# Designed miniproteins, single chains, continued (4): the designs that were tried, part 52

Each design is a single chain, and the fold is of that chain. pLDDT is the mean over its residues in the fold that is shown.

## One batch from the design tools (miniprotein)

Design m13895
Fold by ESMFold2-Fast:
Parts: C-alpha cells; sequence; structure tokens
Structure m13895 (fold): chain A 80 residues (1-80)
C-alpha cells in the first residue's frame, strides 16, 4: 500500500469516526484534524506518513483514554 493510499484510508476512517461520534468537542477536534491533513496533503513534497502520525498524536493528546483515541491508535497500527 502506497503512502497516498494509507493517507486516504486514514482520512476515510476519521470521517467515518466523525459521523459516529456524538461528543461535540471530539467532533470539532476530528473536523479540525481532518481538514489539517487534507490541507497538508495538497503539498506534493510533504511526508504523508509523518502528517498522519502527527495528526494521530494530536488526537491521542487531546482525548487520552477516549473511544476516539482508541480508534485512532488502532488505525495507526493498521496503516503502519
Amino acid sequence: MSAEEKAQLFISALEKLLKETEDEKERQALETVINAIKYALQNPSVDKLQVIDSAAEAILSLFPNSKVSAEVERLRKEIA
């Protein structure tokens, strides 16, 4: 799987998680992170895997021990 395919898979999974998340603060953070990833991926010279890893770390830091963080951690392991 290419870095581009991994990035698209990660975005799709976060967008699905956003639709399933009922907590407003978690939804706002997910929307912000998804938009930041999409913006970064518009630059062809960016390290796509590093962008994904940085985004995952941000979510894990903001919502430790949450269901959102558990899903993001699982996604990181599947994409790695």
Scores: mean pLDDT 78

Design m13896
Fold by ESMFold2-Fast:
Structure m13896 (fold): chain A 88 residues (1-88)
Amino acid sequence: KKKLEEKIKILEEAIATATGKDLAYDYTSLGYAYYLLGDYEKAAEYFEKALELDPNNVKSLELLAKAYEKLGDYEKAAEYRKRLEAIK
């Protein structure tokens, strides 16, 4: 828990100076950290931000679908899984 919260702090600082693919990576990592904390709403927000910068990011598509399943939004989860299958 403490290690994960420290990782979130580092990533939040990193996104202030990151651009392009590096920013997309930081958003994906931050979303994953929130997913592991059980904050699925914040996880989904950061994965969506990552996908705005990198629409074909496999990890963000997979984890966003899982986050929406955890939130009970099965329609959005299915949409992101369909997008993932289209790019594999």
Scores: mean pLDDT 82

Design m13897
Fold by ESMFold2-Fast:
Structure m13897 (fold): chain A 60 residues (1-60)
Amino acid sequence: MSLEELKEEAQKYLDEIVKAMKEIKNSTDPELQEKYKKKAMELSKKFVELYRKIQELLDS
């Protein structure tokens, strides 16, 4: 598994999180806000897991 590939995937998750956060700010619909919050949380979890994997490769 390439460090370069992991960094690219991390950037994609970060971009999607930013998009979800903007949707939350622009929406007045509580259901839509909740949907995007859940999406942002899931993407954040994946980003943290990926970041941990990057650290593991650097420390191994």
Scores: mean pLDDT 80

Design m13898
Fold by ESMFold2-Fast:
Structure m13898 (fold): chain A 69 residues (1-69)
Amino acid sequence: KADELKAKYLPEAKALLEELLSQGVSGGDAIKKVIEKLVPKLEAEGYSPTEARMLAAEIAQTAFNEILA
């Protein structure tokens, strides 16, 4: 289920965002890099490329919001 995959990949997304932000990468570019990394993993879980991108974007945005909170 999408919620289970969000929980599974959220820690990885947060770790990658923290690394990128610590290196001076902008928030927008950091989010894009996280999406690019998560898409192939979500496709392997059975999502189409479009669905994987949508879910990856939601995970990356959630991770970014939690880091900034």
Scores: mean pLDDT 83

Design m13899
Fold by ESMFold2-Fast:
Structure m13899 (fold): chain A 70 residues (1-70)
Amino acid sequence: EEKRKELAELVRKIVEAAEKFYSDYYSGKNEKAKEIADKLFELVRKAMESTLDEGYELAKEGLELIEKYK
């Protein structure tokens, strides 16, 4: 249960970051932000449909993508 709550929290952080990237794209601040946001939402979807361990690996990939482009 706790590990599932932790994964849900990571997923929420990734979704919030993806929403900020969409905002940056639509405001003209970053033309590539939509592509990054789309990738983040795809990773979130896959993480929620995967096993717990696979979900953590996908969430980690999403966090690394956020760190690279923030």
Scores: mean pLDDT 80

Design m13900
Fold by ESMFold2-Fast:
Structure m13900 (fold): chain A 55 residues (1-55)
Amino acid sequence: MEPSEEHLERNRRATQAAKKAYDETMKKVGPDEKGQEEAEKAATEAARRALEEAR
């Protein structure tokens, strides 16, 4: 079954939250190896939270 528009909106929110967290973390800690790891962890956490809050 195709996801409803609400389901797509929820996924979009999670993706935007992850993207924003990644971008902001990269700006704060820089594009170094540590910055990339921190940014990926922050993005994953932001996406998880956005999905949890959207339920």
Scores: mean pLDDT 75

Design m13901
Fold by ESMFold2-Fast:
Structure m13901 (fold): chain A 98 residues (1-98)
Amino acid sequence: SEEIERLRKRIEELKEENRRLAEELDTEENKKLTELTIKSAEELIKEAEESSDENEQKLLLGIAEGLLGITVGVLRIEKRNLEKKGLMEELKKKAEKK
C-alpha cells in the first residue's frame, strides 16, 4: 500500500524532527517528552506490523504520525516561548541601564 509507505516515511521524518528540536531546546523536560513520544509511536508501529488487517495498520500508523506531529508542535511552541523570554530579558536589561 502506497498509503502505508507514505505513513512510514512521514513517521521517520517526524521522529528525526522531534530529536532535532529536543536537542536544540536542550532541557530535561523536552528530552523526556521526545523520548516518551518516540517510544509510544514505536509501540504503535510494532502493533501495526503484528496486525494482518490493512485498515488497522493504517489506523495505528496514523495515530503514531499524529502523536509525533503534536509533539513537534509542542516543541516548536516551547522554542518560540524561550526565544520570547530571551528577548524580554534583554529588553528589561536595556531599560534598567540608564
Scores: mean pLDDT 84

Design m13902
Fold by ESMFold2-Fast:
Structure m13902 (fold): chain A 61 residues (1-61)
Amino acid sequence: SILLEVAAKDLGVSLETVREVLRLIEEGRYDEALELLKSQGYSDEEAERLLKNLVELKKKL
């Protein structure tokens, strides 16, 4: 989806990571989504901010 590509670029996260995090959010696996973001090199604060942005994006999809 072009919307996911735009979101990935805007957030500065790879498209693959965005897709995986959105899948985990859809499954209610928020802790695993947060761990995935941290494993990609994001700080706790940055990972939490990215997760909130992706949860908001998921509501619009």
Scores: mean pLDDT 83

Design m13903
Fold by ESMFold2-Fast:
Structure m13903 (fold): chain A 89 residues (1-89)
Amino acid sequence: NAEELLKKLEEAVDGAIQATSPEEVRKLVDEAIKLAEELSKMPLTQEQKIRVLASVMALFAAALDATDPEVREILLEGAKKIAKILNES
């Protein structure tokens, strides 16, 4: 179950990075945050935790490359929220 949620998280993050409209980025980032919250309630392996961290790093990298300030802010907020969730688990 954790593996399927982790794949969903990775898909949502990849989708958010590829999306150009603030509305679509927000929807996908919100989905990623919800998935991270669900994953935080599960016993994760170190490799699975590293994959969540990789997703956080991908969102930060995408935010740095974002030309739209609204998209940048959404990506940064998402990365920060998922990082906090991971740190609390």
Scores: mean pLDDT 86

Design m13904
Fold by ESMFold2-Fast:
Structure m13904 (fold): chain A 79 residues (1-79)
Amino acid sequence: SHLLEEALRDIEAALEVIETNPIAALKGLQDALEHAKKAGAPEEIIEALEKAIEALRQGDLETAREHAEKALELIKKLL
């Protein structure tokens, strides 16, 4: 799915800048969530992205990374 491939790239880009530019990381995860929703991704992927976004908004970079990495691995299994 093109949308799942876009979500994957958005998550990878966000993970690269999560500590150095958390505002850009937040936007990347939000874009990934929209692509995943449009693709009809499994609820586990949607929930992982939502938890990553919430953690990043709270400044919990470690929890945000863990949930974003979970979403990344789940999407890779679908491609």
Scores: mean pLDDT 89

Design m13905
Fold by ESMFold2-Fast:
Structure m13905 (fold): chain A 82 residues (1-82)
Amino acid sequence: SKFEKVKLEISDVAAEAIKKLRELARNGQPLEKLKEVFDEAKKRIDEIVQSADLTPEEREELEKFKEQAVKFLEGTLENLIS
């Protein structure tokens, strides 16, 4: 379905961002570089959600899914800088 495809797109963006964050942290890159990756991923996820052709019910579920994906990215960033 369109809804499942959009969720996979968000998951892919989050997964790639996590991979990049871990690589940057492992290589001792500054916090500013990690924040740039996070901001870019969040922007991309927002664009995916905004462009999605979904029912009102699916959109409500997608907003919740987006919130969880962003929280997971935030948690990953916090763990890498602590």
Scores: mean pLDDT 86

Design m13906
Fold by ESMFold2-Fast:
Structure m13906 (fold): chain A 70 residues (1-70)
Amino acid sequence: MVPSEEVKKLIEEAAKHYQEALKSTDPEKRKEHFEKAIELYKKALELSTDPEIKQMLENDIKRAEELLKE
């Protein structure tokens, strides 16, 4: 099972922002990157039909939202 090209690109972009947020020590940049990651993961989730991919995206969104609350 392979996600569509659009879903793959969204996941890749979200993952990049997520990683940048984790590496950032600037609270404003950290927040911006997590917010962008969440938006991109949610968009990928809307386009995804694969249950395994949906579960992974839901977990990534939850983790990013938890870190954003900090």
Scores: mean pLDDT 81

Design m13907
Fold by ESMFold2-Fast:
Structure m13907 (fold): chain A 92 residues (1-92)
Amino acid sequence: MSPDTLQSQSQRADRIRDIFTDSADNWSDQSAQDRARDAARQASRDPRLSGAGRATIDHIDTSQDTGQRAVRGMARIAQRVRDQYQQQLDNL
C-alpha cells in the first residue's frame, strides 16, 4: 500500500476503535448501538477489518449481551489493526 493509503487506513481503524469503545460503554442507548452498526459497516470496507466487521454486524442484533461483547471485541481488533498500519508507516 502507498504511505497515504496506510495513513488513511490507520486513521479509519483508530476512529472505528473509538466508536466501538464508546458504544460498548453506552450499550443500553439505541444511538450507541446505531453508531456501532455504522462503524461495523465501515470496518467491513477495510481489507484487514472486513471479516471481523461483517461478523460484528451479524452479532450486534443477536442479544444485548452478545452484541456488547462483540463490539468490545471489535474495538480490540481495530486497535491491533491500527497499530499494524502505524508500524508499516513507521517502517517506510
Scores: mean pLDDT 81

Design m13908
Fold by ESMFold2-Fast:
Structure m13908 (fold): chain A 63 residues (1-63)
Amino acid sequence: KLEEKSKANEALGEAEGMSFLGRLDPRLREVSELFERAAQAIKDNPEEGLKLYEEARKKLEEA
Protein backbone atom coordinates (compact mmCIF):
# COMPACT_ATOMS: atom_id res chain seq x y z
CA LYS A 1 0.00 0.00 0.00
CA LEU A 2 2.88 2.42 0.73
CA GLU A 3 4.50 1.56 -2.63
CA GLU A 4 1.15 2.10 -4.36
CA LYS A 5 0.79 5.47 -2.63
CA SER A 6 4.24 6.51 -3.82
CA LYS A 7 3.40 5.65 -7.44
CA ALA A 8 -0.03 7.26 -7.10
CA ASN A 9 1.54 10.46 -5.76
CA GLU A 10 3.93 10.58 -8.75
CA ALA A 11 1.09 9.95 -11.19
CA LEU A 12 -1.07 12.56 -9.44
CA GLY A 13 1.60 15.22 -9.89
CA GLU A 14 2.05 14.39 -13.58
CA ALA A 15 -1.71 14.22 -14.18
CA GLU A 16 -2.25 17.63 -12.55
CA GLY A 17 0.56 19.09 -14.66
CA MET A 18 -0.85 17.65 -17.89
CA SER A 19 -4.35 18.85 -16.97
CA PHE A 20 -2.97 22.38 -16.51
CA LEU A 21 -1.17 22.28 -19.88
CA GLY A 22 -4.41 21.32 -21.62
CA ARG A 23 -6.03 24.49 -20.31
CA LEU A 24 -3.38 26.46 -22.21
CA ASP A 25 -3.49 24.45 -25.46
CA PRO A 26 -6.95 23.66 -26.93
CA ARG A 27 -5.46 20.77 -28.95
CA LEU A 28 -4.66 19.00 -25.67
CA ARG A 29 -8.09 19.69 -24.12
CA GLU A 30 -9.41 16.13 -24.49
CA VAL A 31 -6.21 14.63 -23.09
CA SER A 32 -6.14 17.19 -20.25
CA GLU A 33 -9.72 16.23 -19.31
CA LEU A 34 -8.64 12.59 -19.06
CA PHE A 35 -5.66 13.55 -16.86
CA GLU A 36 -7.91 15.73 -14.66
CA ARG A 37 -10.24 12.77 -14.24
CA ALA A 38 -7.29 10.48 -13.43
CA ALA A 39 -5.96 12.95 -10.83
CA GLN A 40 -9.35 13.10 -9.10
CA ALA A 41 -9.71 9.30 -9.20
CA ILE A 42 -6.23 8.82 -7.69
CA LYS A 43 -7.32 10.89 -4.68
CA ASP A 44 -10.43 8.72 -4.19
CA ASN A 45 -9.08 5.30 -5.21
CA PRO A 46 -5.37 5.05 -6.12
CA GLU A 47 -5.78 1.76 -8.04
CA GLU A 48 -8.61 3.00 -10.29
CA GLY A 49 -6.89 6.36 -10.65
CA LEU A 50 -3.65 4.77 -11.84
CA LYS A 51 -5.63 2.78 -14.42
CA LEU A 52 -7.25 5.97 -15.74
CA TYR A 53 -3.83 7.66 -15.73
CA GLU A 54 -2.43 4.89 -17.95
CA GLU A 55 -5.37 5.35 -20.36
CA ALA A 56 -4.68 9.09 -20.48
CA ARG A 57 -0.99 8.41 -21.15
CA LYS A 58 -1.86 6.13 -24.08
CA LYS A 59 -4.20 8.79 -25.47
CA LEU A 60 -1.42 11.38 -25.23
CA GLU A 61 0.98 9.09 -27.15
CA GLU A 62 -1.60 8.78 -29.95
CA ALA A 63 -2.25 12.52 -30.04
Scores: mean pLDDT 73

Design m13909
Fold by ESMFold2-Fast:
Structure m13909 (fold): chain A 63 residues (1-63)
Amino acid sequence: MSREELAKKALSLTPEQARKVGAKAGLNTGDDGLQGGFTLAMAALYGSEEERKRIEEGLKEVG
C-alpha cells in the first residue's frame, strides 16, 4: 500500500483505532480527539520505511 493510501486510512480511523495502530507503530497518539489519526498520517507520509511498515501492520489489525 502506498504512503498516501496509508495516510488516508489513518485519517479515517476512530480515536480508539488510531491509538491501537499507534501503539503497534511505537507512536504516541493519545486516546481521544483527531490528533492520533493526524500523527499516524504524518508518520506514513514522512516517516521511515520501518515506521510505514509498522503503520500498515497496525491498520491490518483494526480492519
Scores: mean pLDDT 74

Design m13910
Fold by ESMFold2-Fast:
Structure m13910 (fold): chain A 62 residues (1-62)
Amino acid sequence: SDEEELERLRKGLENVERNLPNLSPVQKKVAIHELKEVKEKAEELGDEELVKRAEEIIRQLE
């Protein structure tokens, strides 16, 4: 269901947030790709809050 997919996306984003201070340069590039995927799926599902959260973290990593 869309709700279950959104919950999985939120948990993935939270995992990136928790590890943010400890990411190597290579891991940061991987995290950016993962967050862009989260953003795209969240946009498709209409979760504007999750889109904004993903964009914020991407900006921190770029």
Scores: mean pLDDT 84

Design m13911
Fold by ESMFold2-Fast:
Structure m13911 (fold): chain A 65 residues (1-65)
Amino acid sequence: SNELSSDKPVTEEEVRKQIEEMGFKANDRKVSIITAALNAGATVKLVKGTGPVEFDGRTVTVPVE
């Protein structure tokens, strides 16, 4: 429920909308990072909090509001 992945290229606007629909809020920098990760074929996990983005192979964990 808190994971994002895509088999097609995504835009920052599409990513922002998905984050908001999941009940999170991310700044423009975090949206850009998430969009780049998705377009690189990574799975992105959103967690509520502050802190650094964590990378584990093709999985990226991103703290968001």
Scores: mean pLDDT 82

Design m13912
Fold by ESMFold2-Fast:
Structure m13912 (fold): chain A 117 residues (1-117)
Amino acid sequence: MITLTESGGGTVKEGGSVTLSSKVSGDASQVEKYGWLQDKGLKPFAPVASISADGSEKEIAPEYAGRATISLDKAKKTLYLDLRDLKKEDTAVYYDVAELKDGKMVIGPGTKLTVVD
């Protein structure tokens, strides 16, 4: 079973930056890719970024192009999402997710980010 332990977030000023992280525990060989989803209380959750389990392929959603970076430290089994040039619209809960090779999704507990003036 895969477990995701998220950290980071909190209250940040508009125009600032934040790093969200997630520690991966369990059998990572079952993972196809990792990603981050934004939850503003509307469904479906908006994609932010994804990275393949081997770290070779990365995708950033168009809304975050140029201001988001996703990375994977395989030795530490830790995912990072760096967000820059934060906007009030970035206020949300961010979920780290692991998509398994069988198509099932594991979702982390969520990290709240509040962007203020």
Scores: mean pLDDT 82

Design m13913
Fold by ESMFold2-Fast:
Structure m13913 (fold): chain A 69 residues (1-69)
Amino acid sequence: MLDLDQIAERVAELSGADPETARKAWEAAVEALRQGKSIGEAANAAMEPSGLTLEQGRKAAFAVYAAGA
């Protein structure tokens, strides 16, 4: 069970992105993982639609993976 709202706030803090951009990245990463994609693919999904850097996207994807595992 993923608490998407709570984790999105933490991802914003950890990635250094603004909260809105971090939420978009988080949503994209969660969607990619729900589709059965890898963490790397989730990070790429987070970067492309939200405009985050690779590092920020990876932090978002790793947070999703940690919460989901």
Scores: mean pLDDT 64

Design m13914
Fold by ESMFold2-Fast:
Structure m13914 (fold): chain A 55 residues (1-55)
Amino acid sequence: KELEEKLEKITQEMKKYAAKYTEFLRAGNTKLAQEYLDKGLEKSKEGLKVDKEIY
C-alpha cells in the first residue's frame, strides 16, 4: 500500500538522520548535529501523519 511504503521510507530516513546526529555530536560538531536533529524531528512529524492516515 502507498501509505505503508511512504512510512517505510520515512522510517529509513529518520534512522539515517539519527545516526548522523549521533556521529556529529560525538565529533563535537554541534551545528551539523542540530541540523540532523531538526531533519529527524521533521521526518518524525511526517511519519506520525502518515501513520494516522493508515488507520
Scores: mean pLDDT 78

Design m13915
Fold by ESMFold2-Fast:
Parts: sequence; structure tokens; C-alpha cells
Structure m13915 (fold): chain A 72 residues (1-72)
Amino acid sequence: SMKEAQDLIAEGNKLFEEGKYDDAIELYRKAIELGDKNEQAIALTNLSMVYNKQGKFEEAQRLYAEAQALRE
């Protein structure tokens, strides 16, 4: 449901802010599976930021491009 995906994104954001990157990634991926296109775009954008913080720049760019495609 939309509320479940929104709650997962919010908790993922909290974990990301706490430096719990693997836990944040799990919640963002679950939000992508359960959410609508807007929620998927938000979760993909936030997931790309986690990958960027881990130095995985190519993976981050790919995820960000996927998020932008969903917003067209």
C-alpha cells in the first residue's frame, strides 16, 4: 500500500542518517517493490545517495537515472 511504502522510506531515511547503510538499503528496496511510481522514484533516489556514500558511483548514477525516468 502507499502508506506502507511511505513508512518504509521514512524509516530508511532515519537509518541512512544514522549511518546504517545496509539496513537503509533493505527498506528502500522494499519500498520500491510496494510503492507507486512516485514512491519508487523517491526510494530509488535515496538508494542512489546511499550507494554514493559507499563510493559506488556507477551504481548510484544508474539508480538515479531510473528514478528520473519514473518522473517523466
Scores: mean pLDDT 87

Design m13916
Fold by ESMFold2-Fast:
Structure m13916 (fold): chain A 114 residues (1-114)
Amino acid sequence: SLSITESGGGTVPEGGSVTLTGKISGVDISKYPVSWLLQRPGEPKRWVGTVGPDGTVLLAPEYQGRVTLSRDVANSTATADLSGLRREDSGTYYFALGPGGGGPSGAGTELTVV
């Protein structure tokens, strides 16, 4: 069965860096686009970026130069390295299947920038 888990959130200083990890089981991660989404309290999920099956990375404009997305097919994981953190980067991050994150996700990992 499919399972997805996000980790790596926490409390970090403004201007700092954090690595978020998405782990997936039950599907071959190399065959699907995988996406990162941010949800702030009371707001819809916002798209951060996607890694395609070919390894192509697409990022929302506000994250270009501050976010690096990667995947590790052998370990069935993907990472989002966030740098130059801003207070508006705070919220729950979700790792999801599909372009734009329209597929299943885990319960999320919470990031607080102070």
Scores: mean pLDDT 87

Design m13917
Fold by ESMFold2-Fast:
Structure m13917 (fold): chain A 57 residues (1-57)
Amino acid sequence: AVEEGKKAVEEKAKAQGLTLQRDTIAVTQLSPTELVVSATAVAADGTRVVVSEYVEV
């Protein structure tokens, strides 16, 4: 579940032409069965974008 969320965030950043900063990957637990995986990605111009994926466990 967490690994799937990390992969999804990585793929979303790649699809948008962004470079994912793997050291910024954070997992936030919303409930006992719900997680959000988020990370910061950087565009070619240096703009920082937060990419996130909702995961149910």
Scores: mean pLDDT 78

Design m13918
Fold by ESMFold2-Fast:
Parts: structure tokens; sequence; C-alpha cells
Structure m13918 (fold): chain A 70 residues (1-70)
């Protein structure tokens, strides 16, 4: 498989995860507004996990993009 194909696949995955993160942040805002501390804590843990996944994915994308630009 080409580096370009891998970059495209990872970019699609990044967009999907960014969308999921936005949804979780909206759910967290609603949980906090409702005073649901247990749900808020669970969502915060899920958000932290997803943010770390997005960070690693973004780093891989940047690495592959640099290889394509060389």
Amino acid sequence: SSLLQRLMDLSVELVAKASELTSLRNELKKAKAAGDEEKAAELEREIERLEEEIRRLAEEIERLAAELAA
C-alpha cells in the first residue's frame, strides 16, 4: 500500500474520532448541567482516553505527511 493511501485512511479515522470527541464533550456538558457527577466523571475518563488516541493518530499522520513531502 502507498504512503498516500495510509495517510488518507488515518485522516478518515482522525475525523471520525474528532467527531466522537465533540459528541462526548457535549454529553459531558449536559451531565454537568444535570448535576450527574458520576456520569460526568465517566465521560471525563472517556474523553481523556480519546484525546490520547487522537494525539497519537495526529503524530502518525504528521510523520507520514513529512515522508510524502520529502
Scores: mean pLDDT 88

Design m13919
Fold by ESMFold2-Fast:
Structure m13919 (fold): chain A 62 residues (1-62)
Amino acid sequence: SAHAADALGTRLVILGVSPEEARAVAEMVERGASPEEILARLRALGVPEDEARRLVELVLRL
C-alpha cells in the first residue's frame, strides 16, 4: 500500500539512506517485491541487518 511504502521511505532516510534510494525501495514495496528482495536491497544500501529485518517485518504486517 502507499502508506506502507511512505512509512518505509521515511524510516530509511532517518537511517541515512538517500531520498532517491529510499524512494526506489518504496517503489519495490509498492510493486509487491518479495521480502527477500527488499531485505537484499536494504543490506546493499548499508542498512544494518537487524534494522533491515525489522523494516521488512513492519511492511509485511502493515
Scores: mean pLDDT 78

Design m13920
Fold by ESMFold2-Fast:
Structure m13920 (fold): chain A 55 residues (1-55)
Amino acid sequence: SAADELIAEAVERMKDASEEEALRILGEFYRRMAALFGPAAASAALQRMLERLSA
């Protein structure tokens, strides 16, 4: 889905990012997800992103 693709892109960017860049990526990701799918979906997407980062 589009949400899964956005999560995958954010995860890849964050793996090579500095701490400052990672915070910016998280903020942009959350804003975009919340605008498209609402804040509850944005929170769920953040959880899935953390799962992918730990895998």
Scores: mean pLDDT 78

Design m13921
Fold by ESMFold2-Fast:
Structure m13921 (fold): chain A 51 residues (1-51)
Amino acid sequence: MEEDILLALRDMVQSVGDLAISRSETEEQKREELERTQKLLDEINRQLQAT
């Protein structure tokens, strides 16, 4: 049950991250959004492992 919610959150974070990257005007902004998205995904994966 908790795993299903975390998997859905992961998919949403990835989608939001992809949109933020596509809206970024510079390579610097794209890198920052990629790093931000990856950190959020790492946090969700950490919680998945703890569940």
Scores: mean pLDDT 78

Design m13922
Fold by ESMFold2-Fast:
Structure m13922 (fold): chain A 76 residues (1-76)
Amino acid sequence: SSLIDEAVELAGKGSEAAKQGNLEEAARYYREAARLFLEAGARTLARDSLLKLSEVLKEMGKEEEAREAEEQARRL
């Protein structure tokens, strides 16, 4: 699926941004990747992206947004 391919590329960009300390960019990429994985029905990949988003949000001090992402991941 082209949606899955696009989401995989976005998740990769999120990982790279996180390694560089660009947490806001990392969060944006992981959030978009999760959205596309959910649209494609790829629940395991969506869960992984949401958990990575949660970790980035924790590093940014956005504790409530991090908990929301983690809770969404747990429901998949």
Scores: mean pLDDT 91

Design m13923
Fold by ESMFold2-Fast:
Structure m13923 (fold): chain A 56 residues (1-56)
Amino acid sequence: TDQLQQQQRDALDRSLEQARRSGPGEGERLARQTLDAAEDLGDDRSAEEARRLYRR
């Protein structure tokens, strides 16, 4: 059960990395999508990081 949550957290980390490496428009869209997923998962740390990327 904890394994699925770990995989979801790993996926969020990869999505954040992709958003950082993407161009302004694509990066913003990816950051917003990652924010929504992080909020659904209750991952406050990833959500905060995604918000920072979204507001750049």
Scores: mean pLDDT 76

Design m13924
Fold by ESMFold2-Fast:
Structure m13924 (fold): chain A 59 residues (1-59)
Amino acid sequence: SEELLEEAYKLGKEYAENRDTDPEKVIEIRKKMLELFEKAKREGRYGEFVKAYQKGLDA
C-alpha cells in the first residue's frame, strides 16, 4: 500500500536523525522496521520498501 512505503521512508529518516543521539529510539525504529519488512515480504513489495527506506536515510 501507499502507507507502507510512506512508513518505510519515515523510518529511514527517523533512523538517520537518531542513530548518533538516541540508542533507545534506534531500538524502537529497528523493531518497527522488522515488522514492516515482514509485511512487505508478504505483499511482494520488499524491494520497494527497501528503496523507500534508503531514500529516507538519505533525506
Scores: mean pLDDT 81

Design m13925
Fold by ESMFold2-Fast:
Structure m13925 (fold): chain A 61 residues (1-61)
Amino acid sequence: QLNDEFAEIVALAQEASRAARAGDYETALRLLEEARRKALELGFHNFAAELEQAMRQVEAE
């Protein structure tokens, strides 16, 4: 279901956030890119843009 698919994307973003807080920026960027790709495939363009901004913040660390 679309709702379950969105929950999966959110879970990936949350896992990325945990990795970034632990200083594992490579894992954080990988997980954010996976979440962004899935969001774009499902038409969640606004959320995909938010994930892209999160990736830029991680890269600045």
Scores: mean pLDDT 81

Design m13926
Fold by ESMFold2-Fast:
Structure m13926 (fold): chain A 66 residues (1-66)
Amino acid sequence: MTIEELLLQAFDPKHTQILQLLLQEKLTVEEAAFLLGFSQQYHLDKYVLEKVGMPIQVLRLRAQQE
């Protein structure tokens, strides 16, 4: 399973698109948090961890290997 497939299964299409841009380093974590409706980066980190079981930094490292 690719990181793209994992995100598509865990999140809605709009959230998946924003997270893909974040993992491609085309958005900052602060910009992604704002676009997803979070006031702080911490809320985005918690949201992703609860949905996919790994932090954004680990998802980014795995996406970079694809």
Scores: mean pLDDT 80

Design m13927
Fold by ESMFold2-Fast:
Structure m13927 (fold): chain A 81 residues (1-81)
Amino acid sequence: AEAELARALGERLRELLATADLPEELREALLRLAEAVKAMDVEAAERAAEELARLAAEDPAAGEAALRLIAEAQAEVAAAA
């Protein structure tokens, strides 16, 4: 169940990223987060989250867009479970 949810979350985040209009650095950080979540690599996910927080501080509007994508992926996976 946990591995299936983690994989679904990472895949959904990647799908949402494919059509999202985000700066490349933020897109790359989100992609690393999605892959870390799919692999259940907690340390990699924490590093990706720290990078996202740093980028969001530099560009708050893009950071808010990134957080909305994460929330959307989480909500869709939760609804499907």
Scores: mean pLDDT 80

Design m13928
Fold by ESMFold2-Fast:
Structure m13928 (fold): chain A 70 residues (1-70)
Amino acid sequence: MLQQAQQAQQQITELVKKAEEAGKKGDWKKAEEYAQKAAEIAGSLVPGEEESRTAYESTYKDIMERAKAA
């Protein structure tokens, strides 16, 4: 269980870096795609529909803000 969650977190970290790189290049379509993929993974890690949606939306927003700041 923990090992799979750890791998998912690593995938999220990789996608965050890719979104920031895309943001630095002005490739907002790619940044959005990476942010969405990371948000989907984050949502899947949280039990409960409401909590899963909150994790999804929070992750997407945070990554997009980071991409814009880059």
Scores: mean pLDDT 79

Design m13929
Fold by ESMFold2-Fast:
Structure m13929 (fold): chain A 89 residues (1-89)
Amino acid sequence: AAAEAAARLAAWEEALTATAEALARAGYDASAAAFRALADYIRGTASPAEVRAAARAYAATNPADQREGVLALFEALLAEIEALRATLA
């Protein structure tokens, strides 16, 4: 239902913002920027392309064998947000 989708998006925005702030305080600037970009996308202040750019920058800070996993995680998160937003349209 639309109300459930809206509640999930609000909870995700809060969790992603809190995660980004915690990562930034710890000095993990690239991962903080990537999670903030997801929160900004939920708010409608960032595009999927901007989220993907931030995710690629974050992936580049990881060991080579983990980079595809990081990118796959952010694609899955984008897809879930897009599915929830589509429920509200």
Scores: mean pLDDT 86

Design m13930
Fold by ESMFold2-Fast:
Structure m13930 (fold): chain A 78 residues (1-78)
Amino acid sequence: GEKALEEAEKSKDPEKIAELAKELLDEGREELAMKIVRYAFEKYPHHPAVIEALEYLVENSKNPVVKLEAATLLAVAK
């Protein structure tokens, strides 16, 4: 939870933040993965790694709320 978000904030690297979010989603921590990607989108809205992470959430999330939020941010980014 809080540790992963803190790690994302400290990294300052959108590629590392995006990778952390994908890892969390694969672990079943879908709400936390969405929070991390939302943070990355706020800081780096046009970065390819962030766009890829949003697409990954849309394709791989089991939570329809997470899928919808990721799809919405992806639409704004494009």
Scores: mean pLDDT 80

Design m13931
Fold by ESMFold2-Fast:
Structure m13931 (fold): chain A 80 residues (1-80)
Amino acid sequence: MEKELQERLRELRGRVGELVAEGRYDEALELFRRTARELREEARRAPSERERELLLEAARLVEEAGRALEEELRREAAAA
């Protein structure tokens, strides 16, 4: 679970980085939102407390990264 989850988050970061580099910010934000939603849904269905906690922590990290990007984009829009 933990290693598999870490790999999943690494792939997400790679995809988001590619989208951001191409200026596809709305797609990057949607990817963060969708992934966080999926992780929370998986956590709700998790068979053990440890798995649930790991999935919720991953969802929190994804949500935080998404908010950071959204805030950065909002600041750029306000400054332009």
Scores: mean pLDDT 82

Design m13932
Fold by ESMFold2-Fast:
Structure m13932 (fold): chain A 60 residues (1-60)
Amino acid sequence: SKEAEAAKKAAEAGDATAAASAGYEAIRVNQNLEGGRRASEAGAKGDAEAAAEYAVEAAK
């Protein structure tokens, strides 16, 4: 999905804020609250890679 692609690009760029935003969109689109919540938490802590991984799972 576009949300998963955006999350991966953010992680590659080291942009934790963009990764967190992608996680939030994954919650809205797929109603995967667990995955999106974890993505947002990881992004808030500056872990862009983990945030992207959770966002990808939430967007499946």
Scores: mean pLDDT 65

